# Ledger of designs, part 5: designed miniproteins, single chains, continued (2)

Each design is a single chain, and the fold is of that chain. pLDDT is the mean over its residues in the fold that is shown.

## One batch from the design tools (miniprotein)

Design m4139
Fold by ESMFold2-Fast:
Structure m4139 (fold): chain A 65 residues (1-65)
Amino acid sequence: SHMEKAEIAALEAEVEKLRAQTSNQKQVDEIEAFNDKHISDELEKLRNLKAQLQAVLETQKKLAG
């Protein structure tokens, strides 16, 4: 549907913003590869990726001292 396409585009923009803030690109790539293998729904992949990248950023903040 048109609404679903808009939701996907919005989530993709949020994910790109989070990727830009992460320092460990290898970890991000590994998370994406895992999600691609285990999740078939595009919206579900993006929601999971967003949550996982948020967790990575929280860990990054804690390690920054």
Scores: mean pLDDT 80

Design m4140
Fold by ESMFold2-Fast:
Structure m4140 (fold): chain A 62 residues (1-62)
Amino acid sequence: PISKEKFLEIAEKLGIPRATAERIYEAIQELQAKGGSGSNLREIAEIAGVPVGTVSRLLSGK
């Protein structure tokens, strides 16, 4: 998995707010802890309380 520091750096480069990126990172960690997939965009978005498009953009780096 990407480190928190690298995750926040990617978010900054993409213009995604740090608070939003931190919520997405926490959602990924929570899903993985539950034995779920850290790449399930819909579930990550639901846990983080952000649009699926924001999650997709951050994880793809585009």
Scores: mean pLDDT 75

Design m4141
Fold by ESMFold2-Fast:
Structure m4141 (fold): chain A 108 residues (1-108)
Amino acid sequence: MELPDNEKFKEAVELALKGIEYYEKGDYEKAIEYFEKAIEILEEVLSKEEIEAAERAAEELSKLDLDELVEQFRGYLESLDLSGEPEREDFMRLYAVSKALIKQLKKL
């Protein structure tokens, strides 16, 4: 059953928050699993061009300190107003940070 884009965004945010929760527990395999699930939902919404732009952003973000990136991402996710329609830039940011975290966690 296909969800509206705003519901898909909310689902991806909840999955990313679960990924952060598992990272904080030291369960890196489950953290990766939840970030990958968030990306799969976002790929249903984002165009190929938006995904390519988000992948470039993910490469730059993957150069940041892992703990700092997780802290910044948590702050971003907790600050989101989920009562409105998300902007395209919000979908792309969620994709880029989730992808950067997956890249860093797979190196551990």
Scores: mean pLDDT 83

Design m4142
Fold by ESMFold2-Fast:
Structure m4142 (fold): chain A 110 residues (1-110)
Amino acid sequence: SMLEELAELLREAIEKMEELLRLMVEEAPLEEVEEKVEELLELLRKAKELADEEEQRELENIEEVVEEALRKYRRAVETGNVRDYTLALLLAIAASSELLVLLRRVERKL
């Protein structure tokens, strides 16, 4: 079922999101954070292919939030600015929450 495959991809994306949050909290090297973001974005792209129009819009918004989190993390690493670091974490938490809400909605259709 496309819904079962979508749910599985969203669970994998949530796992990658948890790994990304851990890397950010541990102030991991930028290269490790960038690699994790690329893995996450690839899963979100695959999920969009299985998603309906409304779910695609939600996934596109999540992608934008994740990309903004990476931009803030990159700036924090380059400048040492604590505010950019805090914003990166808050954006990553927001994206994680949106993914969880979307997964629960998809699971209710199963």
Scores: mean pLDDT 90

Design m4143
Fold by ESMFold2-Fast:
Structure m4143 (fold): chain A 99 residues (1-99)
Amino acid sequence: MEKEAEERIRRLLREKLGFDEEEVEEALENARRVADVTEEELKKKLEEAKKAKNEAAEEVYERFLKYGAMETLAELVELALEENTKSAEEAVELLKKKE
């Protein structure tokens, strides 16, 4: 459900990025605006992405159509934070090893 995806985004922003309640609400409002794209508009964007051979955009719009925009946004935020966390751990390890 959209509600559960919003709660996932809220938790990530609050716990991982240290956002306060006002900053979390502003971020969710922006996410809702992006998610408020009609199915017809999403299909058009998917067709444009296919014509441009933009595989990344094509995958994102296909996921929006199949699973919903808010759920897809929650997954993308989680992936971005996990990648940044791994990079931070690797940087800490490199700082502990002079090489």
Scores: mean pLDDT 64

Design m4144
Fold by ESMFold2-Fast:
Structure m4144 (fold): chain A 78 residues (1-78)
Amino acid sequence: KLIRNLAKVLGVSEETVRRSIERFKEHLEKAGVTKKEELSDEEVIKLIIEKARKFLEEADLSEEDRKIAEEILKKIEE
């Protein structure tokens, strides 16, 4: 469901999302966060959502930009 929701929000295919997640897993492995083999696609999406939420709490964003970002995150989680 998370991959499908993310594809819908971004206006791309689920296959495009899976390919992007695979590349992101490789990036996380290089950054020392975890091994890509240890992360499911759903776990990567959860990490992105958690980091995005943390960023929204700490970032000096306009109220309009914050509302848009929160709406996007909500749609991905649903």
Scores: mean pLDDT 67

Design m4145
Fold by ESMFold2-Fast:
Structure m4145 (fold): chain A 60 residues (1-60)
Amino acid sequence: SLDALTAGSVAAAKAFQENKDLPLEERKKKSIEAAVAAGVDKDTAERIANLIVRSLEEKR
């Protein structure tokens, strides 16, 4: 649902920021885990995590 997608996106972004001291791949894994826990499927969680990573790379 749209509500689950919104919650998953927020959870993924929060997990990514909370794990800033970890390597990028570990941060991505934590974001995927957080999104799945919030109710999105794994494929959607991976897409959300990839968008977060791309946003970070665009600012470098």
Scores: mean pLDDT 79

Design m4146
Fold by ESMFold2-Fast:
Structure m4146 (fold): chain A 90 residues (1-90)
Amino acid sequence: AAEEQQKKLKQQAYEKAKKSLDEFAEFYGLPKEVKELLYKALDAYFNKDIETFKELSKKILEILEKENPDAAKVFKATAEYWLEELEEKE
């Protein structure tokens, strides 16, 4: 496939994921700081920055475990799934 088509699909996936994170943050009543960290983690994921994604995910999880344990469980499962996709299974 053409690189332009892949970039467009990546941008659409990013915007959809960002909206889903916004809805997640609103549903669990998460503070603005956590929402900003979620967006940074999403950006790291789409940039294939595994190290930054791991660091941000750990920080988000630590905050959520203290403020909203139910949100922490959902986030942990999602972050582990995204991390597995980044690690690419041949």
Scores: mean pLDDT 79

Design m4147
Fold by ESMFold2-Fast:
Structure m4147 (fold): chain A 75 residues (1-75)
Amino acid sequence: MSREEIDKEVEVGIYIIKLSVFLVAAEREGHKEVAELAKKGLDEVSTAYENGDFDKAIEIGKKSIEEIEKLWKEL
């Protein structure tokens, strides 16, 4: 594994952690729309990661977090 690949894997891991935190918080507070977005983001990021497509995993993670943060700020 190259240094660049390790850096990308770390970035994917950060998005997985952020999505997981939003999911737990949203489920606890009953914010169904945010919880569903977080679940979808986690599934799609995990699928891209399992396929070795770190760039796609990062792109999905970024989009999911941006959408979740936008909705969360309106709560």
Scores: mean pLDDT 82

Design m4148
Fold by ESMFold2-Fast:
Structure m4148 (fold): chain A 77 residues (1-77)
Amino acid sequence: SLKEQIIENLKKVLEAAKKGEVTPEIIDMAGEAALTAKNDLGNEKAAEYVKKGIEYMTLGDYEEAAKWFEKAIEILK
């Protein structure tokens, strides 16, 4: 399902954040997951949490970024 696809993509983003790997592809993947959560699943809270994760990831706070991605995955399950 679409929900399972974005959860799997967010798990990849979470793994990248835990490794401190910030690539344009990972940022794009997280951004697409946020848009899909909001627009296709109606889950604005998950989209907000992913956006927070991206914010902390761009600030170099990978530990905090990972927490927000984990919260997004949890509420999408």
Scores: mean pLDDT 86

Design m4149
Fold by ESMFold2-Fast:
Structure m4149 (fold): chain A 79 residues (1-79)
Amino acid sequence: MDARIKELEEKADKAQQKALQYYQQGDYELAELYLELSQAYSSLATLIKKGASEEVLKQYEEEARRLEEKVKRLEAAKK
């Protein structure tokens, strides 16, 4: 499962970079959402490494998707 874990860790890093960019731009709302998204990806990667149950993984994956949607919607509204 290294490929899935690596993908999630890369997504977490990119989200953290976006959070820093928005923080520097004064967009604290997008910065906070990207920070939450980064944490969600990192948590999911850790749970996969620990062999968490399908039910637990599904809950965290759905939360990550919800945060992804919020971020994209808010970015679209501000562009």
Scores: mean pLDDT 83

Design m4150
Fold by ESMFold2-Fast:
Structure m4150 (fold): chain A 77 residues (1-77)
Amino acid sequence: SMDEALNELLRMLRERGYRSDGLISKSTAKDLVDELVKKGLISPEVGEKVKSQIDSLSSDYISGGYFLSILRDALSE
């Protein structure tokens, strides 16, 4: 479910020491998306959509909160 995917992303971010206001590299963010797909919490199609959105950003880093918003938006479509 959307809530399970979002809760697992939050858990993985906390486990790695990232807060919602912390900066995550695009490569780390994409690795976390791949882990969500591997765990069966999101489909490969949703994972590719989220990674595409991350890659479209001009910054090399994203906040944890923004990462959560990208995942939530992708799951809502």
Scores: mean pLDDT 82

Design m4151
Fold by ESMFold2-Fast:
Structure m4151 (fold): chain A 79 residues (1-79)
Amino acid sequence: GEETTKKVNEAIEALQKRLPEIKSADEIAEAVKEVAKELGLPLEVANGALLQIAMQSTDRKLRRMLIEASNILSKEYAK
């Protein structure tokens, strides 16, 4: 719904602010978990926000780390 879309946008903004200081896929995955918990979002939805950032990234190294982090998160909620 509209409320979910708003929270997804808030997650994207929060992650964009943290990403410049993060240097590994594992650290990105932890940041996504923290943002999901702070906003009361399912981890699956927060992972969707991360993938949106990855698709918009022009930095190949960053994009690769974002995709790797998304794969880590996918394994955690697919239990």
Scores: mean pLDDT 81

Design m4152
Fold by ESMFold2-Fast:
Structure m4152 (fold): chain A 57 residues (1-57)
Amino acid sequence: NEEARRAGERGAAASAGLTGDGALTAGMQTKVEVEELGASPEEAERAGRRAAEAGGY
């Protein structure tokens, strides 16, 4: 799902400037957005983790 993948990429980009709890929150929001766009639970979890890691979590 292209929209879900792009949402994951935007989440990672948005969290790059965050630290600590901000990065974790961005990761959780990315997971929810990716799930709402029709991705599998596993894909959404990976997108959320990548976003949190991009922010230094």
Scores: mean pLDDT 74

Design m4153
Fold by ESMFold2-Fast:
Structure m4153 (fold): chain A 106 residues (1-106)
Amino acid sequence: AVTLSDASAAEGEAAVLTASGLPAAAKGVTARLIQDGKVVASLSTGGNSGEGGGRLGVGLTSATTAEIVIGPATKEDSGTYQAVATGDVNGNNVLAVGAGAKFTVV
């Protein structure tokens, strides 16, 4: 399973959330920021879209890991982050969906 851990950062600090357990067939990751039940940012290794202040990024770091980068952190970056492993296996673009992880800016 794709996993993210809950994390926190002080306002103005850089933070990194590590997604682990990507399937071997994964060619990318989409990271979603969920606030008040709404997806407010969606960042992908192949292209980015979002309202997360333009300070969010996502990248593959190994065959099984990816990083969601937040920096500099603001209180508006607080919310639930979800990593989605993407690829192309038997016509499926979504390979695995991680559980939500809480990120808090203090």
Scores: mean pLDDT 75

Design m4154
Fold by ESMFold2-Fast:
Structure m4154 (fold): chain A 62 residues (1-62)
Amino acid sequence: MSTVEQLEQWGEQLRALAPTLPDPTPAERGVQAIDKARQQVLEGKASGSAADLIQKALDEAE
C-alpha cells in the first residue's frame, strides 16, 4: 500500500465518521491534515509514513 493510498483511505473513513460525532471539529481538522499531507506527497515535497506526515501537518497547522 502506498502512502497516498493509505492517506486517501484514512481521509474517507474520517469523513464518514465526522457527522456521527457530537463535536466534528477534531475529525474536520484530521481531514484537513490528511489532505495537506497527501498534497505534499503528490508534489514530491514530503515522504515517510502516512502517520508521520499527518502528525507533521497537524503540528504545522498550529
Scores: mean pLDDT 75

Design m4155
Fold by ESMFold2-Fast:
Structure m4155 (fold): chain A 86 residues (1-86)
Amino acid sequence: SLAEQLRAAPREEALAILRRARDELPAALAALRAELPTLSAEEAREALRRGIALLTQLREAARALGDEETAAAFDAARAELEALLA
């Protein structure tokens, strides 16, 4: 998983992975939004919960590495998914 790759990676590689994930966020969110109507209500809620959990892990990893801008991007994406879950 992305979280496992981050844990194993050297600091510079971890930052590169996080910043790439940040840059890919708008496309990933658009893909998730397109997929949600094709899922059952339970599958959609589970997909959103997994996305929120992953974004929380990515935010904490970015903060631990001192990249507050990247952490803020993951927080914003998490807020979007939480709004969809509500």
Scores: mean pLDDT 86

Design m4156
Fold by ESMFold2-Fast:
Structure m4156 (fold): chain A 61 residues (1-61)
Amino acid sequence: SMVDSLVAAIVQLAESELDKVTLEQLKAAIEKMASSIPDPEDSARALAEATARLEELYAAK
């Protein structure tokens, strides 16, 4: 699904950029990527799931 693809892409980006990009910058990128999803329900779900995954990655750091 578009949501799963977006979440996977964001997790990959976060893992590659953890030392170079702030959590705030990645959250802003997630919001912009999610807003490009035409279905508002999928957009909201992608934003929530991607943000949760990102926060998990930064907490494990």
Scores: mean pLDDT 71

Design m4157
Fold by ESMFold2-Fast:
Structure m4157 (fold): chain A 85 residues (1-85)
Amino acid sequence: GALTDEEAEELGEAVKHSLIESGVVDEEKAERLGEAVKEALKNGGKKGKGEETKDELGKALSEYLANGDAEGAIEAAEKLAEKYK
């Protein structure tokens, strides 16, 4: 189904809380990443690309976070948000 702004907000918050609880990144970076994820999903959803945006985010987060590159994950999410503006 189409991704709503509300669902994007909830997914971004879930990513933020998961990262804080796992200790993979600090709270500031988790908050920045959560916000970037929300923007990317909201923009993608508005363009009818919600599923594609979710898949691209999942891949980017997996690649960068597995390598301990929280800044790279944030930048990838921000680029996806800009792509679907």
Scores: mean pLDDT 78

Design m4158
Fold by ESMFold2-Fast:
Structure m4158 (fold): chain A 57 residues (1-57)
Amino acid sequence: SMRELEREIAALTAARGVLLAGLDVAQQLGLPQSVLDGIRRAIRDLDRRIRELKEKL
């Protein structure tokens, strides 16, 4: 349903926010590039999924 899609979009948007905060912390702590790249990839994958769900609305 449309409401279920909106809830999934909201949940993924919240998860994206957590990953963005995690990326900032990881950069401040000087974590390895592989870790930073992994977080960036996860954000990109979430952005793609959010976009796909929004196209269904």
Scores: mean pLDDT 90

Design m4159
Fold by ESMFold2-Fast:
Structure m4159 (fold): chain A 69 residues (1-69)
Amino acid sequence: MEEEQRKVEEEARERAKTESVGIIEGASIYVEGMNLYMKSSKEEGSKLMEEYGEKGDELEKKLQEEIEK
């Protein structure tokens, strides 16, 4: 029982870290995509922004709901 409990806690901790890092990481990728877009790498920049947009939107909505509570 103890070992299973510790495993679950460790997994929860890893997930929390991943979620927090996901928001920051996505923001960085999005900014990089915008910079590429502005430098006339429109197609590459748009792809990066789209890829992050979907993941970032989900995390941002989750965070927004928490703040609005």
Scores: mean pLDDT 60

Design m4160
Fold by ESMFold2-Fast:
Structure m4160 (fold): chain A 73 residues (1-73)
Amino acid sequence: MTAEQLAELEAAARAVAAEMVRAVEAGRYQEAVRLHGEWLRRHAGVSGDIPAPEDIIPEAVRAGVAEIARAVA
């Protein structure tokens, strides 16, 4: 991908990460899991390393989203 495309993906990942953080802080854990799942589905076919929202959010939020995803699987 181009540098411009990577920058757009990084900006989009940061936006999703911010929404996930807000959802977790509000106790809306299923919404955070949904947002993460939508990001992964949208970018499943992208080649190379893409920034993931979970790489940008605090570790505690990341762990919470992962635990709920595991519980509902």
Scores: mean pLDDT 66

Design m4161
Fold by ESMFold2-Fast:
Order: C-alpha cells, then structure tokens, then sequence
Structure m4161 (fold): chain A 72 residues (1-72)
C-alpha cells in the first residue's frame, strides 16, 4: 500500500505540473478509486498512460470550459 501511495503522489505531481492542480486532484481521485476497486499496479500503469494521452488530446481540443471527466 505504501508503494501504491508513492506511485499516486508521483503521478499526481506529474499531471499537476503539466495540466494544473484541478487535473492533479482528479487523477488522485481516479487512482484511489482504482486501488479501492482492487486494480493491480500493472493495470493502473496502463490506465494512467491512457489517461495522460487522453488528457493531452482533450486539453488541445477543448477550449469552452467543458469539465474533464474521469471514468471511475
């Protein structure tokens, strides 16, 4: 669990630096929900890589203040 907590903090910091604090918070909530659901670290790594790519794409495409929604 400590290793998972470290992973969360590192990923949240990376996303916060690239996309801002609100996105970092959403990523933290997303990761914590995945841990609560019993998702493996390998699956979390895959999901985070997919999320990062999607967030970059959405950030470039959306300018109208539409909320970024993260699937649980």
Amino acid sequence: SEELEKFIKEKVKEFEEEFGKEVGKQVEEFLRKMIEAGVSMEEMEKKIAELEEMLRLKAEMERNGEPLEIEE
Scores: mean pLDDT 74

Design m4162
Fold by ESMFold2-Fast:
Structure m4162 (fold): chain A 63 residues (1-63)
Amino acid sequence: AERAVREGDIHERAGDYYEQKGDLEKAIEHYQRAIEAYRGVPANRERVERLQKRLDELKAKLA
């Protein structure tokens, strides 16, 4: 749980960084990794939902 949260935080921050730089493909990859890390912990449900919505918005921009 603690390790999964740490991995999720790292990937979420990396996703934010790449999105800010306009690298949407890398942002999507890191947000997907963050979701996978958070998914194993019920306490992270809200974080997963927020990231999933963000991911869907970014994918829509690339389509």
Scores: mean pLDDT 79

Design m4163
Fold by ESMFold2-Fast:
Structure m4163 (fold): chain A 80 residues (1-80)
Amino acid sequence: SPVEAVKRALAAGLGVPLEKLKDLQGSDTIENAAKKAGVTPEEAIRALADALGIPREQLKPSDTLENVAKLAEEAGVEFG
């Protein structure tokens, strides 16, 4: 799913195991994901932006993982 691809991108970008993010749902925010990963929301935004090729200014801590997936698809990211 697009949300699972966002979780994989975040895990890879932060250098954390995907299992650490496994309980996150599409309704969880970047801020929630950052807390679970043990990083700041700003670090999570940088990791997602760099991994998905999205401009950092298009992401905010209150964006849900579903919204991040939608923004990535709108930016031309293919999730397979």
Scores: mean pLDDT 82

Design m4164
Fold by ESMFold2-Fast:
Structure m4164 (fold): chain A 55 residues (1-55)
Amino acid sequence: SPLEEQLGLLLAQLGTLSPEAAAQGTALWMQAHAADTEEAYQQAIAQLQQLLAQS
């Protein structure tokens, strides 16, 4: 889905910045996958965007 693609791209970007951000991003991605809802993916995307802004 477009949300899963966007989340994957954000996670890839975090992986190039810092190990701590990458670990947090992976945890958020796993939580979204466990819930498997549009709302969960949207929440994870927003949180990953915040991590990118802080990195």
Scores: mean pLDDT 78

Design m4165
Fold by ESMFold2-Fast:
Structure m4165 (fold): chain A 56 residues (1-56)
Amino acid sequence: MTELEKKIIDYLIKHGKATVDQLAEEIGASKEEVEKAVDRLVEKGIITKNGDVYEL
């Protein structure tokens, strides 16, 4: 698991759900990097995509 993936999971644990835009802004990563990271986390079954938001 990458450091970015860990930061995304930590954010979702604390806040419940987030958009790519929120994750990029709060973590300080590009939207492209965040999109790739959340896609990997969804593929692994760690997080769920529901519309425009991601959650555990």
Scores: mean pLDDT 85

Design m4166
Fold by ESMFold2-Fast:
Structure m4166 (fold): chain A 98 residues (1-98)
Amino acid sequence: MEEAIKIYKEELKEKTMEIVEKLKKEGKEKLALIVALGAMAVAYAKAGKIEEAKEILEKAAEVAGLSPEEAARLAAKAFEEAGLLEAAKILREIAEEL
């Protein structure tokens, strides 16, 4: 179980950096920030720190001029399009609690 969580954390970090770099090259700097903070929220949620995950998404939303729910859903969509289905699911579950 712990080994699977560690592998997922490493894969999430690598794929998140790839998505963020691509979005920055496309001039989508606010979305890149939402995706980066969304990955942090997923990591906190997997560690059982749901309230901290919500706070990270609220901060992402404030910087982007969005609601926390919209920021979470945008991050989820970006992860889903990158094939990170578990991260997208976690972000959608957090969005329902925002």
Scores: mean pLDDT 79

Design m4167
Fold by ESMFold2-Fast:
Structure m4167 (fold): chain A 63 residues (1-63)
Amino acid sequence: MESEFLQGMDYLGLDDEEKRQVFRDGARSLRHQADYYREQGLDDMAEGHRRGAERLEEWARRL
């Protein structure tokens, strides 16, 4: 569980709508990084970032 990321949002005093936006922006960034690593032939790093993006998208949907 990425508890550090959630704790960061609580530290910033974000409400649920603001947290949802941060999760969506983070997911977009991670998908961009996944594509970059895939192009570099770093498949393990690409998969890690893709899974991270999917997790953030799920958290955004649950808020």
Scores: mean pLDDT 76

Design m4168
Fold by ESMFold2-Fast:
Structure m4168 (fold): chain A 93 residues (1-93)
Amino acid sequence: SLTAIDTPPPEYAVALAEELQPLLEAASEQPAEYQELVRGAVEAFQRLVAAGAPEEVLRRVAEELRKAMEHAVSDPEKAREYSERAEEIAREA
């Protein structure tokens, strides 16, 4: 799951994960290449939740993850750029 951590995540992290869950469920019905394309952004989000990152940082990563998922089928190159941006934001946090 997006929030698999040892301690309960903060309420804003749960809310963001719940908002992204329908998009991830839709993505799970797509080819493996689609799932691979957004994996980095998903992992970045999970890492930040586990690290107790501030709401502002989690919202920024969630926005880039959403954009990556929205573009994965229509524009894989652009989706990859959004996924890489999510990872970059997570590294800077």
Scores: mean pLDDT 75

Design m4169
Fold by ESMFold2-Fast:
Order: sequence, then C-alpha cells, then structure tokens
Structure m4169 (fold): chain A 98 residues (1-98)
Amino acid sequence: GVTITTPASVTVPAGESATVTVTVTNTGSNAYTVTAVVYDASGAVVASASATVGAGESATITLTVSNLTAGNTYNLLATATDAAGAAVGQATGTITSV
C-alpha cells in the first residue's frame, strides 16, 4: 500500500513564493511513481513535481508555488501510480492566495 499526505490547506500571499510539501510512505512490495500537481481554477498546471518511491521507502515531494493571484484558490492533487500506470492512491489539498 501507499499513503500520501498533503496539507489540507495552505495560504500564500499574492506576489510571494511558498513551499508545499507532500509526504509519501510506501509499505508495499512494489515501487510507485508519485506526481504532485497544483492546478488553477481553469485546470492549468501552476506547479508540479514527482518522485519514485521504492518498496518500503518514504519520500518527500516539494513544490514551489509563486506568482499566485490574490483571492484565487488552487487545487493540489497527488497521485501514486504503479508500473502499469494505474492510479493506486491519491490525496488532495487546497492553496488559497490572499
């Protein structure tokens, strides 16, 4: 199995940069690729990062978000995929710019 932990909500002042951290624990016997993506309200990608997490391993995926628009909400989606490309785990979070 794979466990992904995202921050439930993050507030970032407009015009500033912030780091968003996703933690992944793989207790399974297979390696997984975890991709974390931040989307704006139109579905455009604002930031993305990925890591391969080996069997029994843990990883931290760090995204830097910048140039956010005040008053907008952005969606964080982290997805773990197996070697065949099938999604085996997901976690979500929200980033709000003020």
Scores: mean pLDDT 84

Design m4170
Fold by ESMFold2-Fast:
Structure m4170 (fold): chain A 82 residues (1-82)
Amino acid sequence: MTPEVAAREAEIARAQFPELEKAAEEVITGNPSAAVQAGVALQLVGMILTLEEALKIAPSPEIEALLKRVEELLKRVMEKMK
C-alpha cells in the first residue's frame, strides 16, 4: 500500500467499524445462520489485514487500538461458530 491509500483505508475502517461491531455483537448474542456468522468473520478478517498493512506504513496508537478491538471481536465471533 502507498501511505495515502493506507491512510484512506484506515479512515474507512474507522467509519465502518461501529456497524461491523454491531453485526458481530448480533452474531455473538443471537442465533444467526452459519452463512451470516461466516460473512461477519470474513469482514473482521479483512479489516484486520487492512489495519495491519496501515500500521506497517504509518504506526498510530489510534489504529493499533482499533486493530486490537477488531481482533477481540473476531475471537468472540469464532468462539460462537464452534
Scores: mean pLDDT 79

Design m4171
Fold by ESMFold2-Fast:
Structure m4171 (fold): chain A 72 residues (1-72)
Amino acid sequence: SMAEELKKEAEEIYNYAKEHAEKLSPEALRLFGASARASYEAAGELSEDKEKLKKEGEEVYKELMRLADENE
């Protein structure tokens, strides 16, 4: 389903950003965080698990924002 594809895309964005955090600019980490969160939110709108996916997106966004701040 589109919801499953969006969730997988969000997870792949998150994993890439986390793996390469030391090589990514703070701006890139923030963009990846926003993109992953948006994909989780979109997946939530298309599924019965809206609150769970929204929470996962928020946690991913928060972690990547923290990594971005550490790289400044």
Scores: mean pLDDT 86

Design m4172
Fold by ESMFold2-Fast:
Structure m4172 (fold): chain A 74 residues (1-74)
Amino acid sequence: KEEEIKERQAKAYALGAETVGDYARLKLRDQPELAERVVAESRTLAEEAKKNPDKALEYFQRAVDLARQAIAEA
């Protein structure tokens, strides 16, 4: 069923967003406040991906961009 496939993809992208946030925390160990903010925002993006399966990839990409930017600035 197409809906089941979309839900599974959305869950995968949501997990990806959370994983990217956790990775950023490890890279930002010397900046714990920034690390906590990136993790919190990544979790919010993961929840949005679950709520909007058709846009799940966009939310995942935003999480990746957020993590990359934070790490580059640190």
Scores: mean pLDDT 83

Design m4173
Fold by ESMFold2-Fast:
Structure m4173 (fold): chain A 87 residues (1-87)
Amino acid sequence: SMDEELLKEAEEAMKEMTKLSPEDQLKAFRTFMATILRSSPDLAKKLKKILKKGIKAYVKKHKDVADQLKKEADALLKATEAELAAK
């Protein structure tokens, strides 16, 4: 289905984002979140799960980055988790 193709493209895009600098990855995550807001509710929920997984991987990998970037990543993760917990 079209939604399955979009989800696959989103997962591939998330892998490409891991090749960016820590700062550019956070910018890409914010752009991805903005794109989610334009999606259908069901697709948006699945895309938020992909984003959450990407941010968790970022936080785990980049323990040595500047404290400000860690705070920004943690804030984005919490916001994404709150959106997923909402009905």
Scores: mean pLDDT 77

Design m4174
Fold by ESMFold2-Fast:
Structure m4174 (fold): chain A 77 residues (1-77)
Amino acid sequence: SERAREIAERLVRDLEETTKYIREHPDTPDEVLRRALEQARGALEQVLSVAPADSPEVARARAAFERLEAVVRERLA
């Protein structure tokens, strides 16, 4: 659906922007990193509930989320 596509596209953009911000700001506090990951997880769950599982939008959203999660986990290690 158009709505599901719009939600997924927005999530991908937001996740990419957040990942870029974290990479460019090495002094981002741990609390901010954890909140960003929690918000991203919730948003991904929304996309997964409305978009077809085999859609390119879901694949891109998952990939973008995994990139953000990897950066956050590396910073919190």
Scores: mean pLDDT 83

